# Designs tried in a protein design run: designed miniproteins, single chains, continued (5). Part 106

Each design is a single chain, and the fold is of that chain. pLDDT is the mean over its residues in the fold that is shown.

## One batch from the design tools (miniprotein)

Design m19675
Fold by ESMFold2-Fast:
Structure m19675 (fold): chain A 61 residues (1-61)
Amino acid sequence: MTEELIEKARELGRRYGASLDPEERTRLVKEMRKLLESAPKEDQPAIRKAFDEGALEGARA
C-alpha cells in the first residue's frame, strides 16, 4: 500500500542523510530506486518527497 512505501522511503532517506559511508549511501539510493520502480506512477512524487524529507531529517541529526 502507498502509505507503507512512503514510510519506507522516509526511513531510507533518514539513513541516507545520517550516513557518512559513500558505499552505504549508494546501496540506499539503489533501494530507493527499486522502491520507486515498484510503485504506481501517480504515487512516485509522494515517495520521492518522503525520501527527500527523510534525508534532511537524517542530515540534521
Scores: mean pLDDT 81

Design m19676
Fold by ESMFold2-Fast:
Structure m19676 (fold): chain A 79 residues (1-79)
Amino acid sequence: SAEVREFVERAAKAIAKETGVDFEELLETGMRAARAAERAGLDPRESAMQAIAVAAIEKGADPKKVNETLIELLKKEKE
């Protein structure tokens, strides 16, 4: 879905900007998780966000900074 891809791009961009982790790596990780979730009947957006967060933390990002960035992203998506 184009809407899912656009959401994953926004999430990957936000985390990359705050953490310095590579945008393309986070985008690919998020899209892979979203596609797997869609095949399993799960929420692709939620799965993509979780995968991006885990990938950033594994690359040395501060978990608190990652969590705050995701909270702000979710606030904007609810507006």
Scores: mean pLDDT 84

Design m19677
Fold by ESMFold2-Fast:
Structure m19677 (fold): chain A 66 residues (1-66)
Amino acid sequence: SLADRRATIFAAAVELGILGESLVALLGLAGEPLTRAKLRDRTGLDEAQLEALVARLEARGLPVAA
């Protein structure tokens, strides 16, 4: 469900210390297909933060496309 996707994104972001505007933007993406390009564009995360977030999301069963 959308709520389950949102909870997964929230948990992954909090584990990485992603807060503020980046967290709000990530939660706003819960209803959309997740891509690396969209995550970067909406959140402004650097390459290291983006790679860590993708790894955490995929480990939690939420796939991220290129």
Scores: mean pLDDT 87

Design m19678
Fold by ESMFold2-Fast:
Structure m19678 (fold): chain A 96 residues (1-96)
Amino acid sequence: SATVQQLQADLSALIARYDEVYRRLTQIADQTGDPDLVREAVFVGFRRIALQGELWVLERSGSRLSDDQVARVQAYLAAERAYLEEVEAKAKAAEA
């Protein structure tokens, strides 16, 4: 469906954004030795793996998703975007 294709696109875009933040955090952590940035990078890495898992589910089972299942994926994406925005702000502050 068009909705499932949009969710796949949104997940792919979010994964790419997670990859960028992971690269930024690891670079700053290597330069500064800040253990909080190392910890954030590890958590971003784990969350990125979970997002990839959700994308694989949509690719294999998307045509069979109920409206409730679609709503759960949308809520998950919204929560992950909010988390990433906070981490991106931390990376930007550390880069200054």
Scores: mean pLDDT 86

Design m19679
Fold by ESMFold2-Fast:
Structure m19679 (fold): chain A 77 residues (1-77)
Amino acid sequence: FKIERKRQGTLGGLMEELYKVFKEIKQAIEDAKDNPEEARKQGIEWMRDAMEWYKREAERIRALLAAQPAPTPVVIE
């Protein structure tokens, strides 16, 4: 999976890149219609890689949020 950093890495840019990859996978599946099992294996492997990438990115975001100081508690009498 390739991400173009020159696009500033906005969520929209990331979704566009993901959509392109999805199209490539669809084409690969079409090319492997004679071997549906092989196409399925390739799709599963790609999904696993994408899931690991998303998990890593989510952990990174969580770490950034955890690094921020907790907001001052508000006491209302």
Scores: mean pLDDT 62

Design m19680
Fold by ESMFold2-Fast:
Structure m19680 (fold): chain A 89 residues (1-89)
Amino acid sequence: APDVKIETKTEVTSPTQGLLTATVESEQPIVLEFQIVSGPARALPVTVSSSGKKTTAQVQLDELGAEVLVKAYIDGELAAEKRVTLTAP
């Protein structure tokens, strides 16, 4: 499997919402997916952008404390995954 790293950043955008940003650098096109694995939180619209070798995806969640599994795919194969909790400081 390709060896790529997922970099993540979380930000609280309101008392009930947070933004999760995932970035992957690869020579090949990357597909980023977000899966909510805990709580009743639902993903809001995902924004995806790419610049050179970097692919960035952002999702807003309608609940803080949600646990999200970020998955990176290359050519339909799971290359990396990272578990992130969207928490206020």
Scores: mean pLDDT 71

Design m19681
Fold by ESMFold2-Fast:
Order: sequence, then C-alpha cells, then structure tokens
Structure m19681 (fold): chain A 79 residues (1-79)
Amino acid sequence: SLEEYRQQVDQAVEEALSQIKDEKERKAAQVAMELERQGHRYEDAIKEAAKEAGVSEEEATRAVEKVSELALPKIQQLA
C-alpha cells in the first residue's frame, strides 16, 4: 500500500540519517528533506537547511547526497 511504502521510505531515510556522524550535516539533510516533503523547491530547501544547520549551501547539498546514497539501495528494494 502507499502508506506502507511511505513508512518504509521514511524508515530508510531515518536509518541513513543515523549513519551521518557529523551533527550539522545530519541536521542539514534532515531539514532539507523535510522541506522537500512539504513541497518546497530543492534550492529553497537547501538554503533554509544550510541556514538552520549553520553550514554552507554546498555542505547542505553534500549532506542530502550522502543520505540519498545510503537510503537509495533500501528504497529500490521496497515492494
């Protein structure tokens, strides 16, 4: 079901976030992904996440990329 799929995707993302050792990078990725979930454009999500986490936009982008790389194999395996 769509609800089960969303829960599994959220779990994969949360597990990926837990693997980010740097607190600021983790916060940037978490904020950016939550803003995208709310329908914000990627660039706007990155700018706000960078501001809230106290990192550069480039670092926020890299943090999101790290989470995506860690979560992608699990998401691709979802039913």
Scores: mean pLDDT 82

Design m19682
Fold by ESMFold2-Fast:
Structure m19682 (fold): chain A 65 residues (1-65)
Amino acid sequence: MRLLEALEFVENDREGARKRVEEEGDVALAKALRLLDLEEENRTPFSLRESALLLDEEPVDVVTA
């Protein structure tokens, strides 16, 4: 699953996404949940969404959320 698809999934069903990560270990969903957790801490939803789009367009060795 791509990061943008994972973020869309988490935004629509965050509880289901957490459950799926626990049951299946989906890495993309785990990253998306981490990004949303940082959004809650930083209160920067607009910049977080822009960062996610850049990550999907430009693959990186290290993902910083």
Scores: mean pLDDT 64

Design m19683
Fold by ESMFold2-Fast:
Structure m19683 (fold): chain A 81 residues (1-81)
Amino acid sequence: MSQEDIDTIISLLEQAIKSLEAGDTERALRLVQAALNLAKQVGAPQEVLDKLQEAIRKLEAGDTEGAIQALKEAIELLKSL
């Protein structure tokens, strides 16, 4: 996994958080799904994959605040790589 891959995933997740703060849950869900697909492709740690899946589950349940928290935690895990 390259630094460019990490930076791309973080960018997608930061855009997802901004979309949620703007009330665009559909866009946020698409961005998180794209980030998860890329994370799987580049071999991101399981802890990152688990947090992205948690964020998707929370978005599908309408838990926007919980989703934002899971996304922020995923970003911090990615920054620690």
Scores: mean pLDDT 89

Design m19684
Fold by ESMFold2-Fast:
Structure m19684 (fold): chain A 81 residues (1-81)
Amino acid sequence: DDNSRRLGDIAIDLAQRTSRDSLNDVRNDPSNIGNSLRRLQRTGDFLGDLANSGDPITARYAGQGQVLLLRTRRQIQQLSS
């Protein structure tokens, strides 16, 4: 459905923006690590809610966003070492 695809696009865009902004914040100032990890968790929780909405297309895109956020968390952990 067009609405499912639209919600999926919004989910992916949100995940991509959160990933990019979180990485940039940490690269610019390591004191942002805690705030960036909390932002990734909040976005991940939102994507989890979308994945549980009962729409298979929205759930698939939300799942892709969650994978991106997990990769971003690992990158932030590498930058903190």
Scores: mean pLDDT 83

Design m19685
Fold by ESMFold2-Fast:
Structure m19685 (fold): chain A 69 residues (1-69)
Amino acid sequence: MLLPEDVMKEVFRLSPSLQRISVSKAIDLLQKFFGLSEEEARKVLEEVGATGDYISISQFQKAVQKVLE
């Protein structure tokens, strides 16, 4: 089973020199690791304050926590 820790490791791997990850990539990761639909992933990201085309690593961590509730 994939753990939230595995998702976070993938995020850090994608943005080791960046403070942000693209919203499109965040949606892809949520679909891949949690089986969410694209629409469900978008809603979770909006709930944690995703702005424009990018989301911060901390916002993505909050989105992962929200999915696990």
Scores: mean pLDDT 71

Design m19686
Fold by ESMFold2-Fast:
Structure m19686 (fold): chain A 67 residues (1-67)
Amino acid sequence: SMRERLERTKRLALAVMERLAKLADKETAEAQIETLKESMVAYFESQGMPELAKEFEEEVEELKKKM
């Protein structure tokens, strides 16, 4: 289903962000994570899944707290 595909996309985006969070240059890592977050949030909203956008945003903020 569309929802299952978007949930999978969310998990893949979070995995990419976890790898970015491990970069030695934390300023670059934070900037790239923020850009990807904004793009993915807009994408999920455009697909009619604002709940997934919010959930993704919350998971990214938790990741940023660990950086």
Scores: mean pLDDT 84

Design m19687
Fold by ESMFold2-Fast:
Structure m19687 (fold): chain A 104 residues (1-104)
Amino acid sequence: MFSRNAAEALLTGGVEVEAKKGDKVIIEGRVPEDARPGFATGMVVSPDGTVLAQGEAVPARPGELVKVEGIATGPDGKGNAGLVFSDEGGRATAASGALKAEVK
């Protein structure tokens, strides 16, 4: 799950990928320096805001390069790949578009 601001960041700054149900999505990005220490979750979001793929949360620190793996469980389609960052309590604090994304 992510905030409205996180969805907007993913729609405007992410790498476009085409995901099909069951695909593995590998998303690389940088944690913003103003983010809080916590977790990064990878997502692929379609232009209409539908989540096509989501990964498990991995530990993340401000300024780090993170690599997150997810599975496409949503409908087949094109979307922007990005990262949502949460604090240690699981609250979404930041989002960014992916630097790289791969579908396998």
Scores: mean pLDDT 74

Design m19688
Fold by ESMFold2-Fast:
Structure m19688 (fold): chain A 68 residues (1-68)
Amino acid sequence: SDPSLSDEEKAELNLKKGEEMYEAGNYAAASVAYDEAIKFTSEEDKEKLEELRKKKEEAQKLASQQHR
């Protein structure tokens, strides 16, 4: 299998997992999934990285608010 295609698919699967966890209110798990998506995304894909970082930061903020 193509390693670059594998990494792109892993990034997409982790993004979807993060969205699912976020919708379930599991913000800590969502932030971890978004972080994994970032790890599998190319540093040259600036637009996708910015979107993923924004989603991670939002999930982390909400997780922090749940653990006041």
Scores: mean pLDDT 79

Design m19689
Fold by ESMFold2-Fast:
Structure m19689 (fold): chain A 62 residues (1-62)
Amino acid sequence: EEEEKRIEDTAKKYVELIKSGKITREQLAQIIRDKVKNGEITGKEARRLSAKVDELLEKEGL
């Protein structure tokens, strides 16, 4: 539950960065990969985070 909330909150922040033009979806994929590489998140968390970002972007019409 705490982990899922953290993933959702993080996904919302990244969606806002994409909507504002601060980063692209491609740059986000690299950021997520780097977070896995440096131990900030697991590969499973990375997949859930990517899926949640894509879900939220679809809801925003992106």
Scores: mean pLDDT 80

Design m19690
Fold by ESMFold2-Fast:
Structure m19690 (fold): chain A 62 residues (1-62)
Amino acid sequence: TKDDIRQQLLEQIRIGTDAGNRAADEASSQGLSDRQIMIREVDAFGEAYQRARAAYDAQLKA
């Protein structure tokens, strides 16, 4: 249903956000610039989000 899709999207966003936060914390601990921290955060978010979405889509098609 539409609500099920929304809940899955929110979960995928949470997975991405958690990965982004971990990458940002790691970059910050390494003394990287604010710009570099943000780039790593965004990249980690995108990769984790795309993996979570692909995994969900694969389950629906399997």
Scores: mean pLDDT 84

Design m19691
Fold by ESMFold2-Fast:
Structure m19691 (fold): chain A 55 residues (1-55)
Amino acid sequence: SKELQKVAAGLRTVGRMVDQILQLRKQGGSESELEQVVQQAREQWRQTVAQIDAQ
């Protein structure tokens, strides 16, 4: 169950990241802004995985 929770959390994190990237592209966002979104998504996923493992 923890493995499936991690997969589901990863998919949700990627979906949110993609949505944010598309919004930034629509607004003329820079490559550095896009990289920040990716880095924040990776960090959020890592924290979520650690939370699941702690349960």
Scores: mean pLDDT 84

Design m19692
Fold by ESMFold2-Fast:
Structure m19692 (fold): chain A 59 residues (1-59)
Amino acid sequence: SLKTLETRPAPTMSLEDTGMVLALAYGVGGTVLVYPDKVVFIPNADGSTDPSDIKVVKL
């Protein structure tokens, strides 16, 4: 199953900056997708990702 983590918006960062910080934290082997209301981390950027490994962070 997808793992969901509720994260409060960081008042010092934009959504794009938040996505970049997550890309730096998780980007050693994955893809970060930034949406207006959330960011999604997908390990294995080449599409071999099991859906259960996807993490969703609400902004």
Scores: mean pLDDT 55

Design m19693
Fold by ESMFold2-Fast:
Formats: structure tokens, C-alpha cells, sequence
Structure m19693 (fold): chain A 84 residues (1-84)
């Protein structure tokens, strides 16, 4: 979980700093991998999907990072409950 939190925090910072899409997608992919989701984000594919649907890339990136932050909090909360 430490690596997942680290990558999610780095992805959030990258989105806020408007870093290149490749950097943001790489960090999101690392976060998903660290959460045990066997999925790697490919910068061209996600950005191409956003462009095709007319959704700004930063909007997609923010939404994904928000979902990852919520997922991390949910997992940590469940693990804390299991310790009781």
C-alpha cells in the first residue's frame, strides 16, 4: 500500500502541475499496479479515447486520480476494520 499511496500522490501533483500526459498516465499505471490491479495505462490509448469523446485530457486524468484516491482510502478503511 505504501507504493500505491506514493504513486497516487505523485499523480495528483502531476495533474495539478499540468505535467505531460505521458507522466500522468505512467503514475496512474504504477498506482493501479501497486493496488493489485493487473492493468497498465497506455498513454496513447487513454488520451486517444479522451480526444475521440471530446473530453479534455486533464478532466479524464483528474477523474481517474480522484477514483484512485477513493479506492486507496476504501482499502485502508477495510484493512483497519479487519484488525478489530
Amino acid sequence: MEKAREYIEEARKAVEERAPPSVIERLIGRALEALGIDYVLDTPSLRELARRDGVPWLTVARTVVDALEDALEGVEYVEELRRR
Scores: mean pLDDT 72

Design m19694
Fold by ESMFold2-Fast:
Structure m19694 (fold): chain A 64 residues (1-64)
Amino acid sequence: DGLAQVLSRADEHAQINKAANEAFKAYEAGKVEEARKILKEKMKMNDQQVADMLQGFDYQLSLL
């Protein structure tokens, strides 16, 4: 029917956004290892993607 697929994708996007915010908050609080764990486990990122994301977090925090 497609509707179940659309709803499942919406839930996945909501979970990914929640995980990204959680990782950013952990990183902002200085909990770097917790942020890495969230990115790897909840967002399924590899080591390179985690490094790129943390560099993005550093850049974002430097603009505050």
Scores: mean pLDDT 75

Design m19695
Fold by ESMFold2-Fast:
Structure m19695 (fold): chain A 79 residues (1-79)
Amino acid sequence: MEEALRGQAEFEAQVRAGRIDSVVLVRPENAPAPMQEGLDAIRADARAAGLEVREFTAPSAEEAHRLTTAPQARLAAEA
């Protein structure tokens, strides 16, 4: 869980610095509750900051990671 919190803090810092203008969130279908809550918080924070948010669901964490590196994705926030 600490790693997810660390990633969230870094994401917030980048948004505050104006380095992120859009986000793509990818959720594993069977992600544990803490990861789902972390992604929900990131989505809410991004929308509150006026960022464009797009969401995708992936069948696994590995597939979620693959989708976040797809050529069509500009920026991605992870759990």
Scores: mean pLDDT 60

Design m19696
Fold by ESMFold2-Fast:
Structure m19696 (fold): chain A 79 residues (1-79)
Amino acid sequence: SHLEQAEKLAKEGDLVGASEQLEKAAEELEKKGFYELSEQARKLSEAARKVDKEGKSPQPIVNSLRQLRLQVEEAEKKA
C-alpha cells in the first residue's frame, strides 16, 4: 500500500518520497470516503516536506505514519 511505502521511505530518510506516497494514499482514502483520514495523510505529507527542508529527524514522521496506518486499518475493518 502507499502508506506502507511512505513508512519505508521515511525510515530510510527519504521524506520527499514519503510525502509523495502520502499524497497518493490521501487520494485513495478520499475515493473510499475516508475524508478525515485523507486530510490527516495530506497534513502529514506537508509535515514531512517541512521536516526535510529543516534537516530534522524523520522519527516524528515515522511515528505519525504508524498511527495513521493503524487508524486506516481500523476504519477499513468497520467498513
Scores: mean pLDDT 85

Design m19697
Fold by ESMFold2-Fast:
Structure m19697 (fold): chain A 80 residues (1-80)
Amino acid sequence: SPLVERLVAEAERTLARVEEILDYLKENQPTEKDLIIAYMEVIAAHATVLLAERAGAPQEVIDRFRERVDKLEKEVKELS
């Protein structure tokens, strides 16, 4: 379905953006504001993955996205 393909692509873009943000923050001293923004971006990544899942994206794709989200959530907590 074109909608599923679009939502999967959106989830991938959102995850990649959050991964880039956290990689940057690991190399630089994050401010409290930076950490709040990063956590909000992780929440957005959760939402995009949930939308792709509800639209009927393959479970194997969703499982990989969930693993990436879980890793990002742990990384944000470790930076706090």
Scores: mean pLDDT 87

Design m19698
Fold by ESMFold2-Fast:
Structure m19698 (fold): chain A 82 residues (1-82)
Amino acid sequence: SKAEELAAQIEKEVQELLPDAKVTTSIEEVLGVPVLIVEVEVDGKKYLNATVVDENPTQEQLEAAKELARKRMEETGASGKL
């Protein structure tokens, strides 16, 4: 899928830029669209970013993805942007 291809590209790019980082990607479907979650652990710190993988996401889909990311950041102690 487009989300899986994007996940593989981001993992490769982040790992090349930050060789010592632990990069994890996951894809969750929210309101019918895939949301790509990228988690990076480097220097004992955790970062998280969530992206809706769609050409024209709705406001509701963007808000749902933002809430998903917020909950995951709270559960894992990661900081990040949506």
Scores: mean pLDDT 82

Design m19699
Fold by ESMFold2-Fast:
Structure m19699 (fold): chain A 90 residues (1-90)
Amino acid sequence: SEELERLAAAAERGRAEGEELAAAAKSEEELYELALEAARKFAEAETLEEAAYWHGLAAAILRGLSAEQAARLSAEMRDEILAGIERLNS
């Protein structure tokens, strides 16, 4: 369908742009911050096309992270999810 083609194109665009951002990053910390921002934007996406783009971008940047930075990102995202649950239970 045209919708699936648009979603695939958005994901590929995100992946390509994510690879460019990862290559241009000046430090591992900058790369980490880009990955965290992309992950948050994916979570906040209001359309499937926007979600596909940010998913592709986040995935491409994640491939550039060290094992330690990837683990750090996973921990921070988990803490953000837990904080969200705590807000709902308050």
Scores: mean pLDDT 79

Design m19700
Fold by ESMFold2-Fast:
Structure m19700 (fold): chain A 66 residues (1-66)
Amino acid sequence: SRAEEIKRLAEEYGLSVTDEAAKALEPADLDTVRKTLRVIANALPPGAVITSAEVVDGVLRLRVEP
């Protein structure tokens, strides 16, 4: 599923995504998700968890716990 693909993308950058956050990101463009995850990975220590997500007018809003 797309949610599983998003979780896999996050793991590639040393991040984790909850099932709820991954499901919320399903309508987003995968390239946008990948770019956002890369920015988060560069700013935070490895192992950070994305606990919630919203997609509003093509903009991603994420909650991340270190």
Scores: mean pLDDT 82

Design m19701
Fold by ESMFold2-Fast:
Structure m19701 (fold): chain A 61 residues (1-61)
Amino acid sequence: MEAVDLGILTREAAQRLLALIDKYGVEKTREIVNEAVELAKKKGRKVITPEDIDEAEKRVL
C-alpha cells in the first residue's frame, strides 16, 4: 500500500545525500531530495544524479 521509488539514487548521489545530512540535518536534506526528484523527473530521468542534488540544494537554500 505504499508507493516505492520515484527515482533510484546512484551511488554518487547517495554519497552526496549523506554529506547533506551531515551539513544540514535530516529535515533539510529531505527537502533537497524532494526537489532533486522533481528535477530528475522534469528532465525525463528515472535516476537521481549528483547534479540533480546539487541543483536542488541551490534551489532549496
Scores: mean pLDDT 72

Design m19702
Fold by ESMFold2-Fast:
Structure m19702 (fold): chain A 81 residues (1-81)
Amino acid sequence: MDEKIEELEKRIKENPEDVEAYRELASLYFVRGDDEKALEALRKAIEVAIKKYGEDHPLVKELRRFAEALARQLGRPLPEL
């Protein structure tokens, strides 16, 4: 998992608009139990997706649903965009 996180961090550094990399980072952090980093990665994915595609894009809606499900699972409030 750590090698995959490093790979995804490099992808983000090379392409800050790589929404998929932020989404995958969030999933990996969640599996590791790093809930704060998982939610922050999802927040970043949503921000980048909104900037690139706009708020009404299906990808943005999917990411928000993922963030809501994760926040609910963890008993945490949804991160602000």
Scores: mean pLDDT 77

Design m19703
Fold by ESMFold2-Fast:
Structure m19703 (fold): chain A 88 residues (1-88)
Amino acid sequence: MQEEEIRLEAELHDAYVNKDAEALLEKLKELGWLSEEEAEELRDASVDDILEYAAKRLGIKPYTLLMRFMAAKVEVELREEEEKRREE
């Protein structure tokens, strides 16, 4: 369960950095942080507006939410590096 959530949060970081609003909305829906209706209302919003909305939904600041995505991305990358070392 937590590993799946960390993976999705890492994917949220990638979507945000790539300015991919559609991917950001889909991942937020998959995490259960946004409903289908909320995601539809935000479909034309920027990634920054989507981040602010999600942060408000969670009761935190947008910067805090972004830092959470970054932490998840680092954790996923470290796990991938460990897996590659096991295959070599």
Scores: mean pLDDT 79

Design m19704
Fold by ESMFold2-Fast:
Formats: sequence, C-alpha cells, structure tokens
Structure m19704 (fold): chain A 87 residues (1-87)
Amino acid sequence: MKEKREEVERLVKEAEELMRADPTDVEALKRAGELLLRAARLVVEILKEEGVDLGASEEEVEQALADREARLDEQAEAGAARAKAAA
C-alpha cells in the first residue's frame, strides 16, 4: 500500500514537472498524460485493496481508462492550445 501511494506521488510529480517546463509542448503534455493514467490505475488498485466500492465493474473501470488513453493525443493538443491562448 505505502509503496503504491509513493509511486502515485512520483508519477504525478513527474507529470507536473513536464507540464510546468513547457505547457505548450504537445509531446511533453502527452507524456504527462501517460504518467497520470498510470497513477490513476494505481489509485484504482489502492481503492480496490481498501475495499472501496467504485460503483462500477472492474471491466467498466478498465474500459474508461482505455478510452482515456486513446484520447491522450487530443487532450495534449487541447491542453497546449489552452495554455497558448492563456499566454
């Protein structure tokens, strides 16, 4: 449990560093998105180990994560465009 929580913190921190370095870099934002998805998968596993009812089947959770992964390119492009508009 502690090891998984520490790994989640490391993944989130690495993603934040990538996003902070250049918020208009699509490739960096895509990499950050990949790290955040890994963190999300670990969080789901932690919640499952703690006996938290996710309100969804394991298959539904996996499908939602897969759908998010398929949209990483779109999310990175949208994020970069918003950051560029805000600058």
Scores: mean pLDDT 76

Design m19705
Fold by ESMFold2-Fast:
Structure m19705 (fold): chain A 80 residues (1-80)
Amino acid sequence: SELEEELEELRRLEEEMRKAAEEGLTNPEIRAILEEMLARIEALGREAMARSERLSEEELLELAREVNRIAREALAEIKR
């Protein structure tokens, strides 16, 4: 399913984020990018919860896609 594909992508991105977080312990620029990413993801989750107590599968898919997009943007910025 599309949701399973996005959750698999999320797992791959989590591995990359774990490596970036370790680098962020000594690199202030990487730390700032990760903090910005986390703030965006937190705001997205808060907005989703304000919209509905329970998300549909389609809403979960859209949320997963947006989280993955934010994570990819942060990783691309770190590599810049």
Scores: mean pLDDT 80

Design m19706
Fold by ESMFold2-Fast:
Structure m19706 (fold): chain A 66 residues (1-66)
Amino acid sequence: SEKEKIAREVARRVGRELATLPSLTPEQRERLTAALEKGALTALEYGVGDPESMGRVVLVAARQGT
């Protein structure tokens, strides 16, 4: 639960920064943030606890277009 909250918080902060890009619509920004959160939760599910590995999983999840 606590690690899940941390993973979502990290994904939201990264997603917020990326979502400030002026070329993205509000819908695209929301989808990007959701994809990053999903990636962080997936990392937690597989027992990935270090920030670097979690970041890689988040990027993979985002690349899959979810």
Scores: mean pLDDT 65

Design m19707
Fold by ESMFold2-Fast:
Structure m19707 (fold): chain A 101 residues (1-101)
Amino acid sequence: MEEKIEEIKKLFEEVRAKVLEIMDKNGLSPEEKERFLLLLDAAEESVIYYAKKGDKLNALFMLRLIKKIFIDEASKYLDEETVKEIGRLLDEFEKKVWELL
């Protein structure tokens, strides 16, 4: 159980780094990037909380809810193709997290 939680944390660290790289390439300000980091932090806390309880469905629900909010926010600052790139990245991330649950 602890090993799976550490793997989930590592996946959040990896997706956070990739998202920041995309945002830096697209000229987002530090303040704009902080908003997205807070969304990922909230997702991590919620997913870990439900994963520790063995509640896979609520973990997935929280991950999908935050992804929806994230993409909706990203569409205000980034072009459609960059938003699709982030969406694909988050879909791959969701699949990897689901495999650990």
Scores: mean pLDDT 83

Design m19708
Fold by ESMFold2-Fast:
Structure m19708 (fold): chain A 95 residues (1-95)
Amino acid sequence: MDIRDEALSYAEGEGEDLVDSFLGAYLALLYKQKRFDLLKAIEERLKKENTPRSKALLEVIEALRAGDVARLRELAASADPVRSALARGALRALS
């Protein structure tokens, strides 16, 4: 499922931060459920895409796999709206 392309299409009309926040929450739920195999599969697919959005998603996945909440907070404070929205969504799902 290419949820990223669907999310990008929706964001063009509504708001990119809302969709990215939901994607971040989804990744955090995979981490919380210890679905590391799914996180790895998503990570490998994103590495092949080589887009700014896929790079932001990879940074969030890496922080989640490391259990690095401090890194997620740094990403949430980023000037990049995609990175900040993804990380904020992930942090909310972890609480």
Scores: mean pLDDT 76

Design m19709
Fold by ESMFold2-Fast:
Structure m19709 (fold): chain A 91 residues (1-91)
Amino acid sequence: SSMLEEEVKELEKKIEELEKEAKEYYEKALEEKNIEYIEKAAELVVEGVKLGKKLAEKLNLLTPEEEALAEKIIKEAKEELVEKFKKYLKE
């Protein structure tokens, strides 16, 4: 349907914007050694994964395996990225 096509296009655009912003914050975090930027990057990654899951569901492409992977990333990404960054700062 035309309504579904417009909704899919909006989601794809939002995901692309979130991915770009996450990369920019990740690069700033590495350059400035600032944990707040890594937390922001992680938040954007989680939001992108949530929208990606919603997009896959709307397209009937979401497998149980992909859903499980998305939920794991949503739950763990912020803590894992922050912990990895803290180790980087100690070197």
Scores: mean pLDDT 84

Design m19710
Fold by ESMFold2-Fast:
Structure m19710 (fold): chain A 82 residues (1-82)
Amino acid sequence: VKEEAFKKIMELIEKYIKNLSDRFIAEIHVKYLLDLLDKGEITKEQALEAVREIARSLLDPETAEKFIEEVKKILDEYEKKK
């Protein structure tokens, strides 16, 4: 389930983030956040907030919010399957 969520979020990163270095940074951070979420060390809301911070550092505000809404849908589905 965690692997499915990570794969879907990586596909979103590739769609929204065109720069290869920025993609690498985003992927590493998302993997770390999903590990913490899977261990119960952070909440889904904390994970979403961290992803929003990363997105806003790499993308324009409008694109960042679109990216976050898609990530939220994936995390909501992940939580239901967990």
Scores: mean pLDDT 79

